# Ledger of designs, part 100: designed miniproteins, single chains

Each design is a single chain, and the fold is of that chain. pLDDT is the mean over its residues in the fold that is shown.

## One batch from the design tools (miniprotein)

Design m3477
Fold by ESMFold2-Fast:
Structure m3477 (fold): chain A 88 residues (1-88)
Amino acid sequence: SMARKEAEELLRQAFQALAAGDEEKAREYLRKAYELDPELVREKAAEAREALRELSTADPADLLSPETLRVNTRFAELLIEVVEELES
């Protein structure tokens, strides 16, 4: 659907904002994505929870660069936090 495509674009913009150091803008984009397609954002938050668990057991040789790993980890945390805030 068009709403899902727009929500996916907002998720990409949220990641880019976070990578640029703008966590507040990332949260704003995540909230907008949730308003357009809450099911997609819940799905991505569930995937994020699994990814964070996998990282805790990962072989160091298979990990991304420290910078990439840090941004990906924080984005996963923000996805989970925003969903929990909007569903509380």
Scores: mean pLDDT 82

Design m3478
Fold by ESMFold2-Fast:
Structure m3478 (fold): chain A 95 residues (1-95)
Amino acid sequence: MPSVEELLQRTKTMADRAKKEGTLFAHRVFETTMYTLVVHAARELSPEEQRELARELVELGKEAGVDVAGFARSLLENSTDPRVQELARRILEEA
């Protein structure tokens, strides 16, 4: 199983790709990678670490030109896991 640190590194790589390519496909790959990271982080990270991650994800989204606030709203609407919903709220607050 990849660690949260490995998933974050993959998410950073996909954000850089999204920024360079500027395609809808690259943006969707970044969002999918970020989704996997958020699900794992919500289960494994402390509340303080989750707040730091939320700030980092918002910054990555700004650099990539991806609507991370829209992504967080989608997680709140579609996730049944209250831990994922809580991390999604933190992302939305930082956006």
Scores: mean pLDDT 84

Design m3479
Fold by ESMFold2-Fast:
Structure m3479 (fold): chain A 84 residues (1-84)
Amino acid sequence: MSDEEKAEKLLKEAKEELKEAEKALEEVPSPRMERLVKLAKEYLKKAEEAYKKGDYETAIKYALEAQIHAGMALLVAAVEKVFK
């Protein structure tokens, strides 16, 4: 894949993970999840800005960071939901 195609794929995946994390946050609000979701949103915004500029390498980096933080939020949600 080209870096542009990689960036598009990772941006799509990051957006999907963030949507899941936002849904989980609505179900089980937690300050830890709010912080992780906020960070994921900030990284996704930076990734989209980089992609728009044609900086696909930076877009890939920030899209991965967004996915990591959204994924962490989902893990926190799963733990808090099960143990509540």
Scores: mean pLDDT 83

Design m3480
Fold by ESMFold2-Fast:
Structure m3480 (fold): chain A 77 residues (1-77)
Amino acid sequence: SLKSRLKELAKKAHEALEKGDLKGAVKLVGEMMDLAFGVETGVGRVLRIIGLILDGKDEEAKKEIERYVEESLKRVD
């Protein structure tokens, strides 16, 4: 189901964040947002996270990733 897939992706995204793999975490949360909100919304949010990383704001990027993981999970409830 969509809910089961999003829960699996959330687990992988959290594992990537714990390992400091921001690039992996961005890819995973992008896939979650695509599934939960649609491609156009997901792409825009991923670009905003990439902008934070390019500005050296890694902690802000991590918080946005965590927020979008939670929003994607709530979207399908």
Scores: mean pLDDT 82

Design m3481
Fold by ESMFold2-Fast:
Structure m3481 (fold): chain A 98 residues (1-98)
Amino acid sequence: MVLQAKPLTPEEREALLEQLRKAVKLLEERGIEDPFTLAQYYLLEYERAREEGDQARQEEALAKLRELLPKLRELAEKYKSPVIEHIIREIERAIAER
């Protein structure tokens, strides 16, 4: 889960990003498409870029999240998962906030 009640320290954020990056690489190596894990990774990258005031990185992360939205919506319809629906809402919120 990317969303936390307590703000992440820079070290905590980097550790979580590293874990998600390793998970993404493992899924790619196994030929498994996981838009959900990718969405969690890019949401965290967006929050990091937002905290650092890096508009270019924010736009890059948002572009990747926009690419993932159709696949996430297909998964949400197929699996009826509240967790996937929550991630979709977080992405839509990030896009709306700019």
Scores: mean pLDDT 76

Design m3482
Fold by ESMFold2-Fast:
Structure m3482 (fold): chain A 77 residues (1-77)
Amino acid sequence: SAMEERMREAIEQGEEEVEILTEELGKKSEEAKKYLDKAREYLEEARRALEAGDFEEAHRYVGKAQEYVKKALEALK
């Protein structure tokens, strides 16, 4: 389904972003690393929701992951 494909792509993009940011920022800020770890946890929840067919919940968790990515980017001090 189009919704399943969109959610899978969103989760995959989020996972890639978190991996890149963890490599670049995780060594520079312990706070940023903690927020990226939280983003990763929410992406795992999103993937579980997607596998269960709960696209609303998957979308909610992707949103939470993006919030924590933003916090990581803001925590560079």
Scores: mean pLDDT 85

Design m3483
Fold by ESMFold2-Fast:
Structure m3483 (fold): chain A 75 residues (1-75)
Amino acid sequence: MKERIDRVEKIIDEAEKEELKEATPQQSLTLLLAVFFYINYPLVSDEYIKKLLKKLTPEQLEQVRAFVEEMRRRL
């Protein structure tokens, strides 16, 4: 779990560096569920989560970062 939280934080950092990409707003609940399942269930692929996070607006990346920080506090 902790290792996957660290991995998600790294992917968010990399996605923020690509800020000028064509971002499409995602439904917030679907996004947070995908991140939750990635952290808690090893069967969700790294490739899937990377593609998902790279499509996000800066606002949504910040929302995901806040959610991941909350998950880290729970550990």
Scores: mean pLDDT 69

Design m3484
Fold by ESMFold2-Fast:
Structure m3484 (fold): chain A 85 residues (1-85)
Amino acid sequence: EENLKKAKEYIDELKKVQEEAGRRLGELSKRHRDSLIQARDPETREQALADRKEAEAEGKRVMDESNRQIKELEEKIKKYLEEAK
């Protein structure tokens, strides 16, 4: 049952990683939408484009990091489930 307990801990951690990544990506998506409105105004256009580029780069980092963490956790979960009888 020790292996099942460890598998559950990694499953809970996986869910938290997915939830946090989803929340961060949702916030970035909102920033993108807001920047589209601001880009229509010549006065705010340059700042809106810069904010959008920064948000896009951050989104890529969040995706890459979360995908790596998810794969590692999935492998750990599989290992402990296989060892759990």
Scores: mean pLDDT 80

Design m3485
Fold by ESMFold2-Fast:
Structure m3485 (fold): chain A 71 residues (1-71)
Amino acid sequence: MALAEGLDRLADLAEAAGLHEAAELLREAAELVRADPADRTRAHQLVNRAARLMLETDEAALERIAAEVNA
């Protein structure tokens, strides 16, 4: 339960930052933990993928801000 709540909170933060795909993966991981707490491997895979997307999006977000400022 506490882990699923933490994942939902991270998803809300990702959504607020515009990281919609990462937020969706984190919410899916939270639902998976609630439905089957024994299936930790699937939840770990989703969280790791969300983390990779967040790292990739940080770089893209910086490029986007620079382009918008120069427009």
Scores: mean pLDDT 70

Design m3486
Fold by ESMFold2-Fast:
Structure m3486 (fold): chain A 65 residues (1-65)
Amino acid sequence: ATPEEIARGKRIYEEKFLDRYGPLGVPGPEGEDLTGWRARGEAFGQELVKLGLTPEEVRALLAYL
């Protein structure tokens, strides 16, 4: 992952997930945080696409996580 992709992923996380999931490694209101989901690899990527993210946004977010 490039520094640019990581920075983009951070922006996506802050815009779409920070208010719901909180800071990385902290459970959100629903008890599931995105750092745990990262460990599930491809399945996590598919779930992010279901949330309306583009493949580029998914790649950037995964680079940040």
Scores: mean pLDDT 65

Design m3487
Fold by ESMFold2-Fast:
Structure m3487 (fold): chain A 65 residues (1-65)
Amino acid sequence: DKARFEAAKHTVESIALAAGMTVAEQSDTSVTVEAEEVTPSIRRAFELASAYAKAAGMTLTLVEK
């Protein structure tokens, strides 16, 4: 379902940006988010975003820079 996929992608990006992460790459099936430091709050936000990604059949990757 395209609408479900788009909604999940938007939700993942919103969670990432609100937590201070940056969206680096995205495709039809994957999103990569970046953080300068993986803090407990960033880890918690990543877990939440990952749940939405999994529900839509997406892969979410976190990269520490």
Scores: mean pLDDT 78

Design m3488
Fold by ESMFold2-Fast:
Structure m3488 (fold): chain A 60 residues (1-60)
Amino acid sequence: KKEEIDALSLEELHNRYLELKKALQEVFPDYPFPKEPPKDRNALKQSLLFLEEQYEKLNA
């Protein structure tokens, strides 16, 4: 997961973030997710890892 995220381009990171955010918003509609993904690559990677962790918890 972390190695896969590290290999992604900035555009791919943005797309993956938006996909996971959308999936999580369907489960947590009242959670105040930021409207736009972080612009900083490191912040975006950290946010993506967090969203993936939450998504996995839902599927466990």
Scores: mean pLDDT 70

Design m3489
Fold by ESMFold2-Fast:
Structure m3489 (fold): chain A 67 residues (1-67)
Amino acid sequence: SDAVRRSRLEVVRRYLLENNPLETLGKLLEDEARLTQVAEALLGEPLSPEEARELHEALRRDLARMQ
């Protein structure tokens, strides 16, 4: 389900925001492959290229709002 996948990506974003300083999150945004690896480790399953891009863009927006 698209809604379920969106909710899971939101859980990953929230976890990253709560457990990492902004500087570390900024570095993860510069390394999309590393961000994908971290997200996959948290979810226990692989991300599609579309999900990885959506996560990256959503996290970038989250950090922009916090500035």
Scores: mean pLDDT 80

Design m3490
Fold by ESMFold2-Fast:
Structure m3490 (fold): chain A 69 residues (1-69)
Amino acid sequence: MIEEVGDAIIATAGKGKVLISGDTAVILEEPASEEEAEALKKDIEEAGKKYNKPEAAKLAIELLDKVLG
């Protein structure tokens, strides 16, 4: 699920929640499983294309990969 909050975008999958704002990304809540993380990455990639925030989307995906190992 993708939500717009002011100038920010929040991507949510299960317990996982990521904030994308400008050129930055922050993991608000870590995904509980690899399945949730994959769903987040997919939604973030599509949001990056739709809202023209490719750099923030790339950073969000990198942060998710780091959290999962």
Scores: mean pLDDT 79

Design m3491
Fold by ESMFold2-Fast:
Structure m3491 (fold): chain A 80 residues (1-80)
Amino acid sequence: AELLLRAAEASGDELAKRLAELAVEAHRALQAGDRARAEELAREAEELAASVEPERLRAADEAVVEEGRKLAAEEAKKRE
């Protein structure tokens, strides 16, 4: 969850950031035992993704994946 939000913020993509925020909130709800809220947030994310052009969603995903890979490499190094 933390890596996803950090990657989205680093990408500067507003759609990616909103999708990441919804994912983080859903994860937080699951940790609190609130499955109904987690399902509601997941549905909102699905509807947001469906509301945009496929190319726009793909660009947002690619930006987050690239920044996420960089952050994961930095996290791996800090363990040494």
Scores: mean pLDDT 77

Design m3492
Fold by ESMFold2-Fast:
Structure m3492 (fold): chain A 71 residues (1-71)
Amino acid sequence: EREESIKELMEKFKMDKESAEELIKLFEKGDLEGILELFKKHNQELAVKHIEAILGKITDKEEMEKIREKL
């Protein structure tokens, strides 16, 4: 669920709600460049691990694989 993922991102990364919502929207749009910019802006190693764990429930393997290729 989208709201649940937003709350998890806010709690784990100390992100505000707008940033968490934007990250999820970028995943839904397949905007790999935007996702990479957010990974770069927030601690990359920690962000990638937690985002994969949270969004793996709502993002399919193909979407995640495209992101990994860009990292």
Scores: mean pLDDT 63

Design m3493
Fold by ESMFold2-Fast:
Structure m3493 (fold): chain A 96 residues (1-96)
Amino acid sequence: SNIETGLKNHEAIETSPLPASVYAAAQVLYISALIEGESEDAAIDRAVELLRSHPSASQETADNFRTYMRLLNSLSEEERKEFLERSKKITDEVAK
């Protein structure tokens, strides 16, 4: 399911050696590209390019981020609520 794939990608992002600030910058690039009128795929590609430019980024990390962003955009309101509740648990477990 989209939720299950999204949660797996969320866990991969949270356990990545890549700094949280780099993911935040990638998300800002994605949002900025959408505001400038780019397609969702083009906006995701820009964000992934930033992640790939970092020395600690792996191909798997970049691919997981791409899949994660696409899945988040495809979720219904109900699926988004479930994702938020379950992703919170993953973040809490990784933070321990």
Scores: mean pLDDT 74

Design m3494
Fold by ESMFold2-Fast:
Structure m3494 (fold): chain A 88 residues (1-88)
Amino acid sequence: SMAQQRQQDLDQRSSISRRLADIYQQSLKIYEDALAQGLPPEEAYQIALKYFDQKYQELLKETPPEYHDLLESMYRVVKRAFEERVRR
């Protein structure tokens, strides 16, 4: 039914949004934990970025192809937010 298709679309979009938010929060935590351990900011950034990119690739593999354009668009926004936060 149309209602079931709409619910599935909303569930997929919500799932992508939550998983990207989780990746963002965990990447920030990895960055802050690395700084707390005495690593230089550039090394902390590279460790966090590696985690971010790895988790994005995992999410891409688990996401239906019809949502890949949405995922890529959201990923670009979230990655920019991450980079702006850690480079300030």
Scores: mean pLDDT 86

Design m3495
Fold by ESMFold2-Fast:
Structure m3495 (fold): chain A 88 residues (1-88)
Amino acid sequence: NILDELVEAINNGDLERVNELIAKIEGIDVSDLYYAEPTEEERRKRNAPIRELAEELKKRGDYLTAQSLYAMGSVSFEEMEERIREIK
């Protein structure tokens, strides 16, 4: 499970592995094959695993680690939190 690998890499401070796993998630996003920019719906689907990771990190009290992960991604931690609240 890629999320479990991300959590482990973050906990170990293995930034190289974290970047590899993020790039792998990015690399399977087929929206790049299309002329149009990703829609809001496409971004929500793509970022669902990252939202799950953020919830697990918040449960552990690792807000700073979650923030760092989003800083390396396409959306901020605050934006992702807002989206999580919207999908309830």
Scores: mean pLDDT 55

Design m3496
Fold by ESMFold2-Fast:
Structure m3496 (fold): chain A 81 residues (1-81)
Amino acid sequence: MKVLLEITVPRERRDEVIAALRELAEKYGMKILDLSVEEVGDEVRIRVLMEVPSKEQADAFVADLRARFPEAEIRAYYLEE
């Protein structure tokens, strides 16, 4: 299945979030299909499209990401067929 994540963080956290996304994708066996970054004033909005083996792995990934960046606004969209 595919998951679209939208992550909003302060600009200074951008590189840390991108590094964590790559690390967690490897940890949970996920593939990053597309990653885009939009700068909005003092914040960045990171959109990442991922291919995931299961919903359970996607949920674990999102939970781990939220635990690492509690200040981040994270929205996950599960793309069904």
Scores: mean pLDDT 84

Design m3497
Fold by ESMFold2-Fast:
Structure m3497 (fold): chain A 73 residues (1-73)
Amino acid sequence: GIAEALQAIDLVKEGEREYKQGNFDKARILYQRAIDLSKRGIRDSKLRNDKVGIDLAEYALKRAEEGLAKVEK
């Protein structure tokens, strides 16, 4: 739900920080964890018909996928 989405956003921020420092392997791991949490957050929020939770988790997923794509050029 929302808690998983917020945790995923924090992992995206950590991944972006690692990416800026040139730690691409660490960034990749953090983005992958964010993707996994975001997908769980979407599923849980859909089961509860929680539109805010869905929107937040989808935002986290998009940001994590964009980050992972930059690492895996």
Scores: mean pLDDT 86

Design m3498
Fold by ESMFold2-Fast:
Structure m3498 (fold): chain A 79 residues (1-79)
Amino acid sequence: MEGIMAEAEATVAALPVVVDLALGRLPEAADLERALAAVEEALEVVRKEEGPLAEQNARSLEELRRWLEELLAEVRRAA
């Protein structure tokens, strides 16, 4: 239950980033940092869970984290 809630919070935190990109705008570093923090928290919770869904969720969150880290590096270089 806690893992599902943490994943939902990570998804919600990433929404402003996704919206900015959908509008053709670079996200703000602060929004990316908040999204990364939420994803890292969700990963810590999900990695403590067992089962195929937890493994799938961890992989999805790790992929999202890598993507957000790359975007944050790009935004910081452009600033």
Scores: mean pLDDT 74

Design m3499
Fold by ESMFold2-Fast:
Structure m3499 (fold): chain A 75 residues (1-75)
Amino acid sequence: SEAVRLLEEARRYAEQGDGERAARYARQAAEAARKEGAPEGAVDAAEQAARYAEQGDYEMAALLAQAARDLLEGK
């Protein structure tokens, strides 16, 4: 899934403290998830990951990117 790949990138950049790239990848992941017909919860989690990354809360951004991925993978 493209959304899963983009969420892994978002998480990786959040863990590195790169909020701008983390937010960009998380927003791209939300759009990819929406196009893939993902559950609304997965799209919302990806959008929240972007918002937390923009606010400098990289720990929450990484956790929400992981949560979005888990929802996409049916976990």
Scores: mean pLDDT 87

Design m3500
Fold by ESMFold2-Fast:
Structure m3500 (fold): chain A 75 residues (1-75)
Amino acid sequence: KEEEIKRLEKIGKDIIDALRQIVDAIYNLAKERYKDDPEKLKEIDAEYTRIQASVDASEKKIKEWLEKKRKELEK
């Protein structure tokens, strides 16, 4: 059971890392596209900041829940 939990955690981390990579790639493309539009850049920066905060919060909650469940499953 412990090895199974570790395997699933690695898959979850890989998915979160892939999501972050996609978000960063789209953010960079948007910044390049609108580089001459300061108002649009402010909107994009604000959206990116909120999305990053949401991903960070979700990752933290998932890690906390997984740690709790790991301890429960160990006994």
Scores: mean pLDDT 80

Design m3501
Fold by ESMFold2-Fast:
Structure m3501 (fold): chain A 86 residues (1-86)
Amino acid sequence: MKTVLNSMEEAKEYVEGLQGFVDLLNSRKADFSPEVQALVDQIARQVAKLQELVKNNAPLSTIQKQARQIEELVDEFMEALKKEAA
Protein backbone atom coordinates (compact mmCIF):
# COMPACT_ATOMS: atom_id res chain seq x y z
CA MET A 1 0.00 0.00 0.00
CA LYS A 2 1.32 3.49 -0.89
CA THR A 3 2.64 5.53 2.04
CA VAL A 4 0.61 8.65 2.91
CA LEU A 5 2.26 11.27 5.16
CA ASN A 6 -0.28 13.41 7.07
CA SER A 7 2.13 15.39 9.30
CA MET A 8 5.77 16.43 9.74
CA GLU A 9 5.97 14.04 12.71
CA GLU A 10 4.98 11.12 10.43
CA ALA A 11 7.50 12.35 7.82
CA LYS A 12 10.31 12.34 10.43
CA GLU A 13 9.42 8.79 11.55
CA TYR A 14 9.23 7.64 7.90
CA VAL A 15 12.70 9.11 7.19
CA GLU A 16 14.18 7.36 10.28
CA GLY A 17 12.71 4.03 9.08
CA LEU A 18 14.10 4.57 5.56
CA GLN A 19 17.57 5.42 6.94
CA GLY A 20 17.52 2.14 8.90
CA PHE A 21 16.57 0.31 5.69
CA VAL A 22 19.42 2.02 3.76
CA ASP A 23 21.90 1.13 6.55
CA LEU A 24 20.76 -2.53 6.33
CA LEU A 25 21.17 -2.53 2.51
CA ASN A 26 24.66 -0.98 2.77
CA SER A 27 25.69 -3.64 5.33
CA ARG A 28 24.70 -6.33 2.76
CA LYS A 29 25.83 -4.45 -0.38
CA ALA A 30 28.76 -6.82 -1.09
CA ASP A 31 26.24 -9.71 -1.47
CA PHE A 32 24.47 -7.91 -4.34
CA SER A 33 25.20 -7.75 -8.07
CA PRO A 34 26.59 -4.48 -9.53
CA GLU A 35 23.09 -3.65 -10.91
CA VAL A 36 21.45 -4.11 -7.48
CA GLN A 37 24.31 -2.17 -5.80
CA ALA A 38 23.55 0.76 -8.17
CA LEU A 39 19.88 0.66 -7.06
CA VAL A 40 21.00 0.69 -3.38
CA ASP A 41 23.13 3.79 -4.13
CA GLN A 42 20.15 5.49 -5.86
CA ILE A 43 17.86 4.71 -2.89
CA ALA A 44 20.48 6.11 -0.46
CA ARG A 45 20.75 9.37 -2.48
CA GLN A 46 16.95 9.82 -2.62
CA VAL A 47 16.63 9.11 1.14
CA ALA A 48 19.33 11.77 1.81
CA LYS A 49 17.26 14.22 -0.30
CA LEU A 50 14.13 13.33 1.71
CA GLN A 51 16.05 13.96 4.98
CA GLU A 52 17.08 17.41 3.67
CA LEU A 53 13.45 18.25 2.76
CA VAL A 54 12.22 17.22 6.25
CA LYS A 55 15.05 19.16 7.97
CA ASN A 56 14.16 22.30 5.94
CA ASN A 57 10.40 21.95 6.73
CA ALA A 58 9.46 21.55 3.06
CA PRO A 59 5.70 21.33 2.23
CA LEU A 60 4.19 17.89 2.91
CA SER A 61 3.26 17.65 -0.82
CA THR A 62 6.98 17.98 -1.74
CA ILE A 63 7.96 15.41 0.91
CA GLN A 64 5.20 13.05 -0.31
CA LYS A 65 6.44 13.35 -3.93
CA GLN A 66 10.00 12.49 -2.83
CA ALA A 67 8.65 9.52 -0.80
CA ARG A 68 6.89 8.26 -3.97
CA GLN A 69 10.16 8.34 -5.93
CA ILE A 70 11.85 6.32 -3.17
CA GLU A 71 8.96 3.78 -3.18
CA GLU A 72 9.40 3.32 -6.96
CA LEU A 73 13.15 2.70 -6.51
CA VAL A 74 12.45 0.19 -3.70
CA ASP A 75 9.99 -1.62 -6.02
CA GLU A 76 12.69 -1.73 -8.76
CA PHE A 77 15.18 -3.09 -6.18
CA MET A 78 12.74 -5.84 -5.09
CA GLU A 79 12.03 -6.82 -8.73
CA ALA A 80 15.79 -6.92 -9.51
CA LEU A 81 16.32 -9.28 -6.54
CA LYS A 82 13.50 -11.56 -7.80
CA LYS A 83 15.05 -11.73 -11.30
CA GLU A 84 18.48 -12.61 -9.87
CA ALA A 85 16.92 -15.31 -7.64
CA ALA A 86 15.12 -16.87 -10.64
Scores: mean pLDDT 81

Design m3502
Fold by ESMFold2-Fast:
Structure m3502 (fold): chain A 88 residues (1-88)
Amino acid sequence: MKEEVFAITEAAGRTIKKLLEAIPEVEAEKDKEKAIEKIKEILRESIESHPLGEEGARLGAGMVIGIEKASGNLELAELLEEAAEEVE
């Protein structure tokens, strides 16, 4: 149980870090479709990089979306939500 929880939180933490590092590039991208594809690439890499990568990517993306909404970055939160839905 504890080991699985740590693995999920590690995968989520990696996803959060990668998404946060990519935010300035995503915000600078004028093409909405390209911005979504950049986010989707990060999510796909997160899913494939860890045994619990799917659960971690889902949790991590949800946390970043929540942080951006709380920060008033509603347009960025919407891009993150659209990318997460398309990756499933």
Scores: mean pLDDT 78

Design m3503
Fold by ESMFold2-Fast:
Structure m3503 (fold): chain A 117 residues (1-117)
Amino acid sequence: MLSDEQLEALSEALGVPVSILREVLEVVPPTYSFDELLAFAEFYMELLNNDSVLVFLYFVLGGVNANKLLKALGIKTVDDFEKITAENILEALKGVVTEEQAKVIARGIRELVEISK
């Protein structure tokens, strides 16, 4: 499990509140070291033009699964992020995520969309 200091560093790198990261990483435990997670955060921030919702999705799911979800739901604009529900995540990513993981990820996305408005 990451320390509070490591969670704060990832929060700053991702542009995502510590509370959201803490909830998600509890149900989607990282298999990577802190240094690797920080490198992935910086990579996705640059790749996705600092879009916190997209960065969060790619960081949590990985590039392949994030891209699969976005294409399955027809996500083209920020307004389309409201289509990212726990049920839609679970259906698009069958066998990849649990129901609990889908619920926590969907909640994080909703909170990030509200903050970004």
Scores: mean pLDDT 79

Design m3504
Fold by ESMFold2-Fast:
Structure m3504 (fold): chain A 82 residues (1-82)
Amino acid sequence: SIAEALGLPEVDEVTAEALRMVFHKLPRSLIPEVARRLGVSPEKLSRLIRALEPVVEAALRGELTIEEFRERVVEVQRELAG
């Protein structure tokens, strides 16, 4: 899975796909199609992408260690799941 490819086995497939969209800078026009494939609302996927964008940007700037990045991603997943 993409979570395994990112070294993040603790994240679900929805979070992993949101991370893929952010890392590859995929257009937000794809959100409805991707959300439909994942069985989630477009609003949920959009919210997750927006929450993950600053985390990914900080990691790419070298402002987060791999461990800190993992922790932040898991926290975002928890906050948006419940």
Scores: mean pLDDT 78

Design m3505
Fold by ESMFold2-Fast:
Parts: structure tokens; sequence; C-alpha cells
Structure m3505 (fold): chain A 76 residues (1-76)
């Protein structure tokens, strides 16, 4: 249901913000960490606003940033 889905996504993104802080201390660049936190915060706002299209776009952007960060960590 839509209400349950919103709460689940908000909880997931709140965890994402916490994890991005931890990732920074693991050698993720400040720029990458800042971008992740910004995207998670925007996703939470979009969920609360009911902007489902924006949520989908932000989810894709979050995955793109995470993929790039992971690739860099494996090389560094």
Amino acid sequence: MEELERESRIALYQMGISVSNLAYSRGITPEEQKQLQKLYQQAIEAIRAGDEEKVKELEKQIQEVLKKANEKLKKE
C-alpha cells in the first residue's frame, strides 16, 4: 500500500544518510559523501511530498553515486 511504502522508503533513506557518514570515514571523498547525503535528503522530501517521479529519479541517482564510489574504493 502507498502509505506503508512511503514509511519504508523514508526509513531506508534515513539509514542511507547514516551509512554515508560512515563511508566518508572509510575514504569516500567529501564530494561523494556530500552528494549521497543530498540525494537521500531530497528523496525523503519527495516521498513526503508524494512526488513519485522525483523519488524514482533520485533512487537512480543514488545508485549511480554508490556504484562510482564503490568502483573508486576498489581501485584506491
Scores: mean pLDDT 68

Design m3506
Fold by ESMFold2-Fast:
Formats: structure tokens, sequence, C-alpha cells
Structure m3506 (fold): chain A 100 residues (1-100)
């Protein structure tokens, strides 16, 4: 239980850090905006999760987190950042599992 939670936290930190670095390195304004918007959606979902007060709200927040990470994975993959895309897909899968 504790080890799974630690791995989930590490994946969240690593994916957000990776996405932020890519946004800073991206020279195309439209691509940079797409990455920043994806990061914003992830932050919104994380905030909803921490502010959840019921099992239903927690489930809804986790589903939103999974959707945000799938969008991040798609953007990262389209930009050639396969490692970030794979990590983002792992977060989405774990969030979907916890939303069950």
Amino acid sequence: HMTELQKFHQLLVETVRGARQLAEEEKDPEKRKAIRDAIGRVYGAILDFFNSKSAKETRDALKKLAEAYREMAKIARELGHTQLADLAEQVAKLAEKYAE
C-alpha cells in the first residue's frame, strides 16, 4: 500500500517536472501553449483530488486526472517525447484503477 502510493507520487512529480522542462525548451509558441495547457489540466485534477470530500468526488477527480494525463501523453508523443508519454500513460492507468 505505502510503496504503491510512493510510486504514484514519484510518477506525478516526474511527469510534471518533465512537461515543465519541455515547455521551457519548446520554441514553437503553439506547441509550448499545448504543453502548458496540459500541465494546467493536470494541476486542476490534482487540486480536485486533494479537495475531494466524498468517495464520489474522489472517483470523479481520479477520472479527471486520468483524462488530463492521457492528453499530456498524446501531446508528448506527438512532439517525440516518448519517455514522458509512457510515464504519463502509466499515471493515467493507475488513476483509472484507483477510480474503480
Scores: mean pLDDT 83

Design m3507
Fold by ESMFold2-Fast:
Structure m3507 (fold): chain A 89 residues (1-89)
Amino acid sequence: SSMFSAQVFQSQVDTVTQNGQNNINNPSDVDNVQQVSDQSSGISSHTQGFLDSYSDVSPDSQQQFQQTYDQAQQTSQNGQSASNSQVNS
């Protein structure tokens, strides 16, 4: 059950991360970029919490989750930078 939950969570995080990256790459407005930044921060926090909770998952799964976390962090940073450029510049 824990492994099934891990895979379901991974799929959800991947989907939100992909949508966030698409919004950052093609922002239509400031609100869109800010929303992506906020969502990406949430993804990063949830992914880290999941890694801490499921330390017994396989090394391959742990590596995949770490990669997802790293991608979510990068997406969050890119979104925040884009938002700051639009709002504070």
Scores: mean pLDDT 56

Design m3508
Fold by ESMFold2-Fast:
Structure m3508 (fold): chain A 122 residues (1-122)
Amino acid sequence: MEELLKQGRYEEAIKVAEERLKKNPSDAEAWYLLAEAYLKLGRYEEAAELYQRLVDALPEDSLERARALLNLGEAYLKLGRYEEAIEYYTEALEIAEKLGDEELKERAQKNLEEAKKKLKEK
């Protein structure tokens, strides 16, 4: 499944994810694949909705939830919804700092700074 995303076969990744979700609606990996494929296709509203579902379903202080929040923030940033992007990036940063994930922390900080810059330019 990750191979479809790496190859840029996003529409096929969507079909694979949708088939998996028809069999098992609780397949978190399929939800993640679907959300990522929509994000890559520029379908930011659909991506945001799916990442929100992942955020709501994942344990509060988990790296998986922090990654979903980072991607949710990116979808809102692409939609020009900078205040919401800042909120989600801030939450992702807090989880990354709490769990000691330096890579995720750095990514969240960079994305948060960019969103704040965009908001000030508005």
Scores: mean pLDDT 83

Design m3509
Fold by ESMFold2-Fast:
Structure m3509 (fold): chain A 95 residues (1-95)
Amino acid sequence: SFYEKALEEMLELIRQYEEGKLSLQELLDKVQKILDELLSRKSDLTPEQQSDVDLLNLLVQQLKDALSKGNTRLARLYYRQLKDAVENSLEELKK
């Protein structure tokens, strides 16, 4: 589905970041572009998928804010939460 492909693309971007192929800023910019597309098409999403997208968008904004302030501890926390949220959203689609 459109939503599943978006989540798979986000996971691939996370893998590229963890392999040192993308900076964290490049990861966040690319993930934000995918989230903006999902947000523009909320009517194509279930209520549960809309909630997942809203959470992912919030986590990206919080991570960007932590990075802009040099708060490495919060940035690390929000990165873990972002990765977990993407993985969990994709796993729920496969059940």
Scores: mean pLDDT 88

Design m3510
Fold by ESMFold2-Fast:
Structure m3510 (fold): chain A 69 residues (1-69)
Amino acid sequence: SSTEEFLETLLKLFRRRLEETSDPSQAEAIKQGLIRMLDDLRDQGVISEKQYNEAKKRLDELVEEHKRK
């Protein structure tokens, strides 16, 4: 669906931003900013609670992958 494509695009942009920084505090700030955006999208009914939870889990996984490199 178009919402799933939109979420994939957001996660791809987030991954690129993580790759551009070596600062853990900046990485956490970027993550929190995206979580707030996801909260707003869920509250507006643009994404489902399932999509919201899956996106948040994928954000955590991307941050953990970045820390291991």
Scores: mean pLDDT 79

